# Ledger of designs, part 64: designed miniproteins, single chains, continued (5)

Each design is a single chain, and the fold is of that chain. pLDDT is the mean over its residues in the fold that is shown.

## One batch from the design tools (miniprotein)

Design m18208
Fold by ESMFold2-Fast:
Order: sequence, then structure tokens, then C-alpha cells
Structure m18208 (fold): chain A 105 residues (1-105)
Amino acid sequence: MELELNNLNGKYEFEIGRKYFMNNDYEKAIEYFGNAALKFLESGNFSNAATAYENRGMALAKLGRYADAARYFYRAAHIYETVLKDQSNAKTMRQLAEKAAEKAK
């Protein structure tokens, strides 16, 4: 019951985050994607948690917060590689993280 509620709440938070991102309210998008990631992790939905971290990283990059963006892209990469065994998405997230880390210099 609680895992199902956390997954539903994660989806709700993620959709709100996407709406803020589309309206260029990246600070609110960061907040809602962060909440979504936590809810998805608590429900064991690692795929949606990785996607929420990816979108949080994208919103952070839009604000020029490249060091923080790199951190969340690496978190998404770790979930793809270690939990989901998805080498393709893990590689894509590492490339985004490395690009963000380079811009942070």
C-alpha cells in the first residue's frame, strides 16, 4: 500500500516538475524532480528515480549550476549501471555529467 502511494506521489511530483521546467521555472523544477526521485526510490521504482535525477540535472544545468548538475547525472548513471543493468543509459548520463563538470571549471 505505502509503496504504491509513494510511486503515485512520485509521478505527481515529476509531472509538476516537468510543467515548471517547460515554463522556465528551473528552481521549482529542481525541487519537484528531487521530491519525485525520493518517492520513486522509496517505492523501488529505480527507472523513474534515475529519470527524475536526470531531469533534476538538466534543470540545474539551465541555472548554470554545473557542478550540481554533474552530481545528479552521475547519480542517474549509477542507478542505470548497478540496479537497472542499462549500460547505454548509464553511458549517456556519464557523458552529460562529464560535459557539465567541464563547464563547472
Scores: mean pLDDT 89

Design m18209
Fold by ESMFold2-Fast:
Structure m18209 (fold): chain A 70 residues (1-70)
Amino acid sequence: EFVEEIEKAESLDELLKVVQRYVNSLPEDLKAEFEREVTRALLEAGYDLEKSKQAVAEIARRTEERLKER
């Protein structure tokens, strides 16, 4: 679901809107960690759309795994 929305983002602005909606749906403890990881990934990707999408999707997959363990 969320990963598919990330992959469909056609601009960095769209990607950030998808990220914002997802962050708002997370438990409080995971929100801060997710935001930190995404911010770091975007900076490391130099705000390149394709690299940003791949990095954010990977962070989302790890976050979903943590949610399943709870």
Scores: mean pLDDT 80

Design m18210
Fold by ESMFold2-Fast:
Structure m18210 (fold): chain A 82 residues (1-82)
Amino acid sequence: PEEAIRAVDEVYEEILPLLDPEEQEEMRKAKERLIELIRNNASMEDLLEAANELVLLPLRSGKISMDEHVEYLARILEPFLR
């Protein structure tokens, strides 16, 4: 749904400036994959896995904290929990 795609775009825009160019490209690919899954009405399990992978990228490189990771993941998934 449109709300879910908007949430992904908002999180992506907030994190993107924190990343190196190589990390930005990897995150762009992860975002495209997640949006594709949303458009194809993928299972909650697949959506959760893809959303986690998107926000795990900046966490792995030390660009965000674990608390920020949890908050970003929650923001992406909130439209699917309502």
Scores: mean pLDDT 81

Design m18211
Fold by ESMFold2-Fast:
Structure m18211 (fold): chain A 67 residues (1-67)
Amino acid sequence: MTRLSLGDRVLVRSLADGRLYEAEVVMIDGEAVESADATPDTVLGVELLGRPSSAPLRRARLVRVLP
């Protein structure tokens, strides 16, 4: 279990293609909450780093929090 906040930088596994991406947390367990506890099974809404901020949100599972 890992405490996550909106805007945290994370390494995630995309549910769309199963690949690893660096991303920013936008939604935790289907809700845009300021912070919540996440497990490896929690589904996150993320924005991929290096993409425009207007890009569609991706669903992903937490691999680890980035420094």
Scores: mean pLDDT 71

Design m18212
Fold by ESMFold2-Fast:
Structure m18212 (fold): chain A 64 residues (1-64)
Amino acid sequence: EAGKYVGEAVTHAANGDREKADQYVEKARKINPEAGEYARQAVEHALNGDTEKASYYAAKAGEA
């Protein structure tokens, strides 16, 4: 369940939509705080164009 919101957050971040990305990070955090924190890190790296680190933290969020 949290993993679905993590995926949405990273997708919106990759498209430059910070507002929607942040909304999905908060939804993930409400279900699983650890997943939300990794999702936040994945979003920041995706927005900065760091695809490798974004993928790493998205995977960590999905495993939380």
Scores: mean pLDDT 82

Design m18213
Fold by ESMFold2-Fast:
Structure m18213 (fold): chain A 77 residues (1-77)
Amino acid sequence: MKKIKELIERAKKEMERVLEENKALPREERRKIAYQHTNMIIAKIVEEMKKAGVPESEIMKAVVEITEYMIELLKKA
């Protein structure tokens, strides 16, 4: 579903942006900020998908993909 992919891509770009904006901070503090923002991004995307009538199974797949991407980004930081 194109809409789900667009929301996931927006989440990934927003997470990258948060890490770039905070690149001058110590690694531990950057990680805390990344986790907080990832939770907010996931909550917003879940809400948008629920309003669009996306099945719960597809919502969970999107959450997993976003979380895995965040873990990958943090490994590179």
Scores: mean pLDDT 78

Design m18214
Fold by ESMFold2-Fast:
Structure m18214 (fold): chain A 78 residues (1-78)
Amino acid sequence: MRLSDEEAERYAALIQLAIAVVFGTPEERAEIATKLENLAKRLGDEEALKVAQGMRDAARAGDTETFRKLAGELAKLL
């Protein structure tokens, strides 16, 4: 099966998110949240953008519980 450039970017971002949720530092979680925010902006998905922004803020605050909940929500949107 072949992935489009858009599907490949979504797939790579979701893999990085899964790794960051399980093994990531607060800094790595903030970085993936910023990448997902940029992806949502390129896709024009305002709902995904809002969730990714919340994840970035939670990661910077060290709020692992909120980050994990929002990561699950974002995975359903992408």
Scores: mean pLDDT 78

Design m18215
Fold by ESMFold2-Fast:
Structure m18215 (fold): chain A 98 residues (1-98)
Amino acid sequence: DNQANARALMELGGASPAVIDEAEAAAGTPAGQAYAKEVMEKYGYDPNTAAGLAAAAVFLAEGKEDLAEEVIRAIAEAVGDPSLEPELKKIAERLAKA
């Protein structure tokens, strides 16, 4: 399931347990599920990366920018490319503004 795998990805990237719990809840919302689908369809990311990025987009839409930044940083670290952080942030911001 995407939620459990997104948790493992965020743990690998060094996100705090409290942020991971909130990101897991955010990714499970109808908005989070819609964002994850759009990320997979438009950007070609795997379901785990898409779920994490969807959680970040939900956080940005809710004004929780600090949580979004931690999730985006953790995803970039987990996939082994910290230079992706600005690109992932742009995608999450675009989703949240739509």
Scores: mean pLDDT 82

Design m18216
Fold by ESMFold2-Fast:
Structure m18216 (fold): chain A 62 residues (1-62)
Amino acid sequence: SREEEERRRRLELELYSAEGGAALAEGVSVLLDKKNKEAGEKMRKLAEQLRREAERVEEEAR
């Protein structure tokens, strides 16, 4: 149905956004580690949180 397609599309977008956000945060953490260790650590923690969110969304999509 259209509602099922819309729900699936929304979950796909949520998963894609969480995965992309985690990858970006990880990349930024590597750049920051050379200039600001504290900021790099905070970005690593954000990447971990976003990866956990991606896992939650993936489970919800099942």
Scores: mean pLDDT 79

Design m18217
Fold by ESMFold2-Fast:
Structure m18217 (fold): chain A 84 residues (1-84)
Amino acid sequence: SDLEKAQEYLREAMREGAKNPEEAEKVRQVDLEAAVAIASAKDKKEQAQAIKDGAERVIEVSKGNEKAVEYAKKAVEYAERALE
């Protein structure tokens, strides 16, 4: 599903972002915050929104990591499809 693809791309974005030592701590904070938001979601729309918010935050904190940004943008795309 689009929601499952969004979550997978978010995981890949965080994995790539965590490889940069200067970004790793910020990526860990985003990962923790996203995990809490996703776990707290009451329905699929809240879950998709939480994934989208997490992915947009990865784009901000990992802007120097092209691969992390690529995966995060895909996570946003699939999360937006899941919100339809």
Scores: mean pLDDT 85

Design m18218
Fold by ESMFold2-Fast:
Structure m18218 (fold): chain A 81 residues (1-81)
Amino acid sequence: SLKEEAIAAIEALIRRVEEEHPEATEVIEQLRKALEAVKAGDYETAIEHLEKAKELAEEMGDESTALGIDRAIQLVKEAKE
């Protein structure tokens, strides 16, 4: 399901950021909050946290993580509809 794909995408992003940028605690926190929101079916809150994580990743110059978050946002939006 799109919900399961969104969960998997966010979990993969959390693992990658923790491995490559363990100092990016705010990005990791926002991704974890988004993951819990998706699991709860609160897609609007999940999108808000993903948008914040993307903004923080862009500020860090981590274009790869920002693109991954964009994909997760699209999956959550598709699951919401």
Scores: mean pLDDT 87

Design m18219
Fold by ESMFold2-Fast:
Structure m18219 (fold): chain A 69 residues (1-69)
Amino acid sequence: MLSEEEFEEEVTLALAQIRAAVAKLSGDPELLRETARWLRELAGQMSGPTRDEVLALADELEAEAKRLE
C-alpha cells in the first residue's frame, strides 16, 4: 500500500525529472498543454505541498505553451 511518505517521494522525483526535461518540451505547445492537463488531473488526487508543486509546474507549462504562439 502506498504510504503518504512513499507517494510524496515518488512524486518529488517525478517532478524533478519533468522539470529537467521541460525546456526540451518547450518547442511543442501541444505536448506542453497535454502534460499540464495530465499534471492538473494528478494534482486533483493529492493534497498539501506536493499538490501545490504539481499545480505550479502545470501552470508553468501552460504559460510556456501560450507564449509559443
Scores: mean pLDDT 72

Design m18220
Fold by ESMFold2-Fast:
Structure m18220 (fold): chain A 76 residues (1-76)
Amino acid sequence: DLAERVAAWVAATTAELKALAAAGVPERELQIRAARATLAGLREVAEALRDRLSEEELATVEARMAALEARIAELS
């Protein structure tokens, strides 16, 4: 189930980011890691749902991915 896979990925990513924050990793680096993880997750979900999403919905997901890539570039 895609929803269960997404939930497991979110839980694992959240746990990793919390551990890094507890270890004293700077906020900016945490923001970059979170944005990269979200971008990777969106790419996987978009690929998994390609046949179920309309062209308009796919364009929306692609726009969100582009915004995250721009955000990562700004933070880097």
Scores: mean pLDDT 78

Design m18221
Fold by ESMFold2-Fast:
Structure m18221 (fold): chain A 90 residues (1-90)
Amino acid sequence: SLEEARERLRKAAEQAITDFKNELEKYSDASPESKEAIEKQVKEFRKAVDEVLASLTPEEIERLSKLSDEEQRDVIATRAMKKLAEKSKK
């Protein structure tokens, strides 16, 4: 169902956000400034992810839900990163 497909994509999205945060923390100097910068970047990435999910058509949701969990995460992360890059140009 579309509801089950949306649920799978939401779980993939949450994992993509977690992976993004972990990657930023991995290369962090653990300073308070770095922690604040990471929190800000994660918040903006979450907004971009939510915008990506909101823009998906029912047909795209069904198609993406048939992909592996890793492929779903990659698609969501890639589209979210493109949205962040576009916002930086405005």
Scores: mean pLDDT 82

Design m18222
Fold by ESMFold2-Fast:
Structure m18222 (fold): chain A 68 residues (1-68)
Amino acid sequence: MEYVETDPVTGATRVWTDAQVEELIKKAREAGYKVGKRMIEEGIGTEDTPEELAKRAEKTVRSGVEAW
């Protein structure tokens, strides 16, 4: 199965395979975790743990893919 993504800057349309989508989800999760850890270290918004921010990033990407 494949998904279609539109670049928000250029408006160009790209087709992603399941493998590429899973890679994007993995990267989003890692990015969310890093942001969460940084926020805790700087005392900004300690309500969410790094793991919770990682899950939100993953969910955002999954929801975007499901809307395609």
Scores: mean pLDDT 64

Design m18223
Fold by ESMFold2-Fast:
Structure m18223 (fold): chain A 95 residues (1-95)
Amino acid sequence: SMDELRDLFRQILDLIDQAETYIANGDTAGAISYLDKAIELLKEMKKKFPEIGKLLDSAIDYLQQAKLYLQQGDVDAAREALIQARNLVLTAVGK
């Protein structure tokens, strides 16, 4: 349902916000853990809501890029990728 989809996107936004907090504190391992949780939830959403699979794939790609940048120590590039993922999810939630 649309209500269930919105609740799931809200959970994704919370996980991204937690990752951002860990990045701000220099905890790369903590940040990656939250990004992995967000990616896993997005993959489960894709199985349940295949009609938005393209949007979910784009969100997954941005979070995977953020994770890669964090592993390389490129915090600025990681933050930019998270901004793209967050904006995509916010657009999907709507108002």
Scores: mean pLDDT 88

Design m18224
Fold by ESMFold2-Fast:
Structure m18224 (fold): chain A 79 residues (1-79)
Amino acid sequence: SNISPSSGTVGQETTITGQTPYANSEISIIAPDGSLIASSISNEGGYFSISFTPQQAGEYEIIARYQNQQWRDRFIVYA
């Protein structure tokens, strides 16, 4: 996994860090219901940090988009 941590708990603030192949790209966290809940921008090395408090258990997607390319990872939230 390119993210740390890879899991969290409902109601607990978490800061996800990671590295994408894309510099200065938009990083999005997508909830299990498909809603966008948080976003950030990666730095020149593709590193990012994004904080949020999950309100829903399940599988969240971390997506980096650069033009027509995408990078994805998964973040699991427990009740």
Scores: mean pLDDT 85

Design m18225
Fold by ESMFold2-Fast:
Structure m18225 (fold): chain A 80 residues (1-80)
Amino acid sequence: SHMDEVRARVEELLAEMRRLIEELKNETDPQKIAEIVKRFGELTLEAHRLILEHADQLADLGAEYSRLVVEANRLLVEKA
């Protein structure tokens, strides 16, 4: 179904965001950190758009998205 396709896409985006957070935890090179942040931001925009378009059906994934964004921001503050 259309909703199954949208859910699968959001789950793929969130999985990639989790991988980038894990990469960010171990990265100390400022240039590489900037690249990870840029990629994470692109995924964040796409995931947020899909979640907002389907808010009622994707509330669970929206909560996970919010947790991942908070975790990434905490890591960036700690590296600053």
Scores: mean pLDDT 89

Design m18226
Fold by ESMFold2-Fast:
Structure m18226 (fold): chain A 90 residues (1-90)
Amino acid sequence: MLEKLIKLINDLNEEAEKLLAEAKEAIQAGDYDKANELLKQVEKIIEQLKQLSDFARGLKRYDLANKIDELIEKFKKEIEELKKLMEKKK
């Protein structure tokens, strides 16, 4: 169970980073509709990470829950930064 949880966290982290990179490229290309769609997908990954954080706390694995919370905070910050870039690009 624990190994599967860690793998899932790593898989979700990898997917979110890929989507954020694609969103950044879409913003640079002026494709704000695509960028917004990709950011919505990252927001769904954040929701999944929140569920996994709660699950880890239920297992009394606070170290894992804290790691997940740090990933959530990182992705929220990156989404905010990319939304700010879209506003500044005219």
Scores: mean pLDDT 85

Design m18227
Fold by ESMFold2-Fast:
Structure m18227 (fold): chain A 78 residues (1-78)
Amino acid sequence: DAADIVSEMLERIASIVPLNPEQAELARKAVTAASQGNLEEAIKYLEELREQLERDGKLTPEVKEIIEETIKKLEELL
């Protein structure tokens, strides 16, 4: 389930770095898009989340890998 993949990513990232309200909203939008079958939109929100985390100094190698793995899994469902 695409929504479960994105939700698992969010839980993993939240255990490593604190998400601000804007970052949490992007993650929720990605979960919602995935739950609706809008995988391209879900990927777009995950790319925006990655950019926000990089600007905020939170894009550690571990967090980056989690996001990239999640995007790859969603792309495989397209």
Scores: mean pLDDT 86

Design m18228
Fold by ESMFold2-Fast:
Structure m18228 (fold): chain A 60 residues (1-60)
Amino acid sequence: MLSEEEIRFRKEVDIGILEIASLYLDKETLKKRAEEFVNYYKSLDPEIAEELKKELDKIL
């Protein structure tokens, strides 16, 4: 099982990847990727998923 620290670290890496991808991908594709990431983290930790959703809403 992933620790909370590992989940948080992976979340930060994934945010960075989406931020870079935002320079090259259209808005619909970005929204779909963001939703997929949130759903993935929701299966691991619902609180971290909620934090991720809020962070992505600010960046994208």
Scores: mean pLDDT 79

Design m18229
Fold by ESMFold2-Fast:
Structure m18229 (fold): chain A 61 residues (1-61)
Amino acid sequence: DEVIERLEELVKDASANARRLAREIALATTDPEEMVRMAEAVSPILTPEDAETLIRAMREL
């Protein structure tokens, strides 16, 4: 899946937890706006750096 490969590249330097959440969001929806909303919803359980990386990655898809 090209979206998953692109996403894994965008979050490659993030924590394992952030990378796992990124993959799960991409598997749950194909809507880019929904991906960003889901990333924002899980951001409180991540470090600020990981949260920013995750949200930015979803916006760049």
Scores: mean pLDDT 81

Design m18230
Fold by ESMFold2-Fast:
Structure m18230 (fold): chain A 80 residues (1-80)
Amino acid sequence: GKEEAAKLLKKAAELVEKDPSDGVGISENLVKALELVKENFEKEKAEEIEKLVSEAGEYQSKGEVKKAVELLKEAAKLVE
């Protein structure tokens, strides 16, 4: 449910902070989190959370790890 999605987003943020090159681990947690978000939230809220996750990925690809982590933590708070 929602609590599990928040936990997965927080785990993804931790992985980005500790090892941003662990693309498989990060992706697995994000995919599972977004599936739960789509299942447990209204479309508009799910899209807002997906946008934050997408923006976090863009910042990670630019080497802006701190900003990516902040966005993933913000997404987790919206899910809680």
Scores: mean pLDDT 82

Design m18231
Fold by ESMFold2-Fast:
Structure m18231 (fold): chain A 75 residues (1-75)
Amino acid sequence: STEETLREIERILEKTVSKLPEEIREEARKLKEETLEEIREILERYKDDPRQAAVRVTGELIRFIGDLVDLELRA
């Protein structure tokens, strides 16, 4: 289900965020929440097209990693 997939992705992303320095952790959690909202919309929009859903979710995860790198470089 969409909700179970989102919970699993959130667990993975939270493990990454929890390892970041405390100074940027709050902003990283905000980015995580924004990314999860985008992923939710993708999973709902492409519920009948799992291949397209997977491609777009992967793109959102790559964007999230880029956002975290930018956040660390600004700190």
Scores: mean pLDDT 84

Design m18232
Fold by ESMFold2-Fast:
Structure m18232 (fold): chain A 82 residues (1-82)
Amino acid sequence: SGEAEVAPGTEEKVKAAVAAIRAAGAALDLSGLSDLEAARRVAEATNAASPFVVELEVEGDVATITISYDGEVIARIVDRLD
């Protein structure tokens, strides 16, 4: 199960970021990729097509997705990989 946190007052920016991520994902052929590779491709496409910076970091058994706008972190999602 994942944990998601949104910075207070950034809810509209997070909605815009989610829309950009969905648009990037819909434009890509992700078939044959692992979940991690698919996530990296979507992050790269989102970063190229939008003002948002989506970063995926895997450290040990923890995967972290960080969404930033204008140098400010607006959302962070943490999933444990057991």
Scores: mean pLDDT 79

Design m18233
Fold by ESMFold2-Fast:
Structure m18233 (fold): chain A 65 residues (1-65)
Amino acid sequence: SEVEELRDKALELRDEFYEKASEKEREEADKELQEIVEKGEKEGLSPKEILEKVIAYLEEKLAEV
């Protein structure tokens, strides 16, 4: 399914980021990811839309490490 593909992509990007990031950068990213998910859920976004935002965030962070 599309949601499963997006979830797998998000997990791969997260793992790649965590391998390159410092402990502090991982803690900051975890907080920001939690805020993205919580905000998306409150706004009534679908799981697909939330995962797309998570992926965009992780891609942006990976460009900075």
Scores: mean pLDDT 85

Design m18234
Fold by ESMFold2-Fast:
Structure m18234 (fold): chain A 86 residues (1-86)
Amino acid sequence: GKQDLLEKINALIEEAKSLDPSLTPLLDRLQELIKQMVEETDPFRRDVLLGIAQIVIGVMKLVTENPQLQQILDEIQDLIEQLASL
């Protein structure tokens, strides 16, 4: 369900913070956006929040050269897209 996806996303965000602590502010913002998206009942506002989350992930992917981090960010993106479709 939504809760299982959210827990998996949060675990991946914690792993990303451990791999690159310099990304903590962006990862904290991503976590807040995902929380807002889960609580949003309006589909148009949910899509806007999803778009902002995708931009934050894209910025982190551009600044990191760590292939493990790239893979984690890709998995987070896939999971938030699944979460938004529920």
Scores: mean pLDDT 87

Design m18235
Fold by ESMFold2-Fast:
Structure m18235 (fold): chain A 59 residues (1-59)
Amino acid sequence: MSSQYVDEVRDLGRELGWSGPAVDAAANAVHNAILSGRVDLAQATIDGLRESLEIVKSI
């Protein structure tokens, strides 16, 4: 789905304890990456957030 990356970033940002504006900024950046054909950048952003969340949950 076209919103899949945006939804994933919003969920990860909220789990990381980001503020609403920070989650919105990250979601907007990922949305713009998808619109620009930069699916690789969107995926890299999600992968980095997943890694960060795994580290936080491991502490």
Scores: mean pLDDT 78

Design m18236
Fold by ESMFold2-Fast:
Structure m18236 (fold): chain A 80 residues (1-80)
Amino acid sequence: SDAVLAAVEAALRAHASPRAVAAWRALYEEALENPDLTDEEELLRRAAERLGVSVEAVRRALRELEEALRRAVAERVAAA
């Protein structure tokens, strides 16, 4: 799944900051290491610990990613 991670990061780098991409990567790696984790808050806490930032900083980065994804989807729909 390293190829999937690389492809997603490349797409996100076009629309999101390096901090937002780092937050995505941290969440992805925590999910891969803990596939039985169903608690979103625990996953966010672990990602924040991995990055050395607050949970609020991870949530801000995820909101930036959501906005970047909304823009990318809107652009693709307009191009279709």
Scores: mean pLDDT 75

Design m18237
Fold by ESMFold2-Fast:
Structure m18237 (fold): chain A 75 residues (1-75)
Amino acid sequence: MKKPLDEAAVSAVGRLLPVPEATALLEAIYNNSPEAEALALRALARHPELAGPLVRLAETYGRDDLAARIRAAAE
């Protein structure tokens, strides 16, 4: 079943990233885009505190592969 929007995780991304970058990343995750991994890893490299929010977003929208990549990159 589809889950509701994780507003807390979306808010965290919007606070730390510029609007165009936050929008592109969130759309890539929502649409299961192949760009989502590259965008998420760039954001994480600049803002390590995004690891938790990005993992929750990835898992919420069925991107378990992306969640695993974010966890690995956060170490």
Scores: mean pLDDT 77

Design m18238
Fold by ESMFold2-Fast:
Structure m18238 (fold): chain A 85 residues (1-85)
Amino acid sequence: SSSGTVTIPPGTATAGIEVTSSTPTLLTVTNTSDVPVHLFSSDLSKPVLIAPGETLQLVLSPGSRFGFFNPTSQTATVSYTLTPL
């Protein structure tokens, strides 16, 4: 498993984070900020909204990428873990 914290400046998107596992991987994301954040992934047909304080779980494919977009005027912060299944 791996984990990280991502800071997302106002009105910006982060660079894609790659799932380096050879097996399907459980992504757990917690939005630790007071503003909503959008989750993007190559495995998602549409972005997913993560509300303030919300925790989201999603299974991602090997080699897929995910990232975050902050549409607000405030800095957002998310914490994530990747657990190979």
Scores: mean pLDDT 84

Design m18239
Fold by ESMFold2-Fast:
Structure m18239 (fold): chain A 63 residues (1-63)
Amino acid sequence: MEELARALAEKYGISLAAAERIVRAVARKLGPEEAERVLRAALAGDEEARETVARILAEEEGA
């Protein structure tokens, strides 16, 4: 998971702390195994996976 946070920070130009919050939010919603799969797919450019991550973040922000 720390590897995924670092990759997200580098790809999207966000802080490592912000990337770690994203990873935790997705893991909280999907569980760690599914979260890792979805985050890796989003990093690889999968549009559906990116939409899934965006939806989860919007839900967490709106709660």
Scores: mean pLDDT 78

Design m18240
Fold by ESMFold2-Fast:
Structure m18240 (fold): chain A 110 residues (1-110)
Amino acid sequence: SSEIQALIDEIIALNEEAKALIEKNKDLLDPSLADQLLKGEDDIIAILRDESMPVRDKALEVLMQSGAIHVALSTEAVMSENPKEKKVLSELADIEQRIADLAQKILDML
């Protein structure tokens, strides 16, 4: 479906936006967290680009991975005493929520 492919492309674009935001703010983030987040975004992009994987399985895996990243971001946002870091973590959490919503929308179309 061209509609499903458009949603996949939007999720990929959001993950690339998240990666750019992490790289731009790398000095504000814990290095271990930044590396884990970048890997998580790359893993989601790789899943979505895997032509051998069924669309339903891609959407379910993206929903699960995005949920895990959202929990990590929410935890770090609560723990951070730096207002600039809190803002970046909140913006990343908003991107992950949008990714989850798009993955759910794909599932609802199947």
Scores: mean pLDDT 89

Design m18241
Fold by ESMFold2-Fast:
Structure m18241 (fold): chain A 65 residues (1-65)
Amino acid sequence: MTSETAGAIMVVGAATEEGIEVKIEFKDGKLIASTEVKSEEERAKFLKAIKRVEARGYKVEGELK
């Protein structure tokens, strides 16, 4: 499994666990996860999901809209 595929699966899993919908994109070898933040709580949950994936050794760029 490629690092990009593994990272994407983990981001989707972590976001789903926090109850957040995310959009995954791959650009120039970078894994980008984006979401529309409706509250401070959702922002915190999204950042927590990204941090959990990063803590497991994957690089993810988080984008808030």
Scores: mean pLDDT 75

Design m18242
Fold by ESMFold2-Fast:
Structure m18242 (fold): chain A 85 residues (1-85)
Amino acid sequence: SMMVEELKKKLREATDETIKTITESGNLAKDPSTRNEGLSKMVDASNELSKLADEAIKERPEVAPVAAEELQRVADVVNQQLASL
């Protein structure tokens, strides 16, 4: 289905943007003066992607494996950023 492929592409593109935001926010979190701002932005970006993934799965359950892979990719980046603090 073209819709399934479009949703998979949208999830992958949203994941790439989320990872960029998390990396930039992780850099803010390394400075004590901006730590809370950086941590807050990482949480917000992760939550926005999770919401997008949930909405995509509700619309087309066939995207669930891709959504799970993309959410795991974000979780791995979050863990790497937190480990570097």
Scores: mean pLDDT 89

Design m18243
Fold by ESMFold2-Fast:
Structure m18243 (fold): chain A 78 residues (1-78)
Amino acid sequence: MNIEEILKKEEEFVKKFEEDVYQALLDIWRVVGSDEEAAAKEPTLRKQAEESYKEMIEKVKKRINDLLEQIRKALEEA
């Protein structure tokens, strides 16, 4: 295994992840901000958007932790 290649893949993953998070945030923002009816239901839609965001962040943290654990185990075996 090449540590330099792992670092490059991590950088690419981080960039893609940033794009995914940014796109998801834009989609949430569009739902909350773009419609007069949505404005009237704003407390409910805002709460749903916030919960979806939190769930997404938790899933991402888990994926990152799993990846870090895999890398750590590989390094400990080496």
Scores: mean pLDDT 65

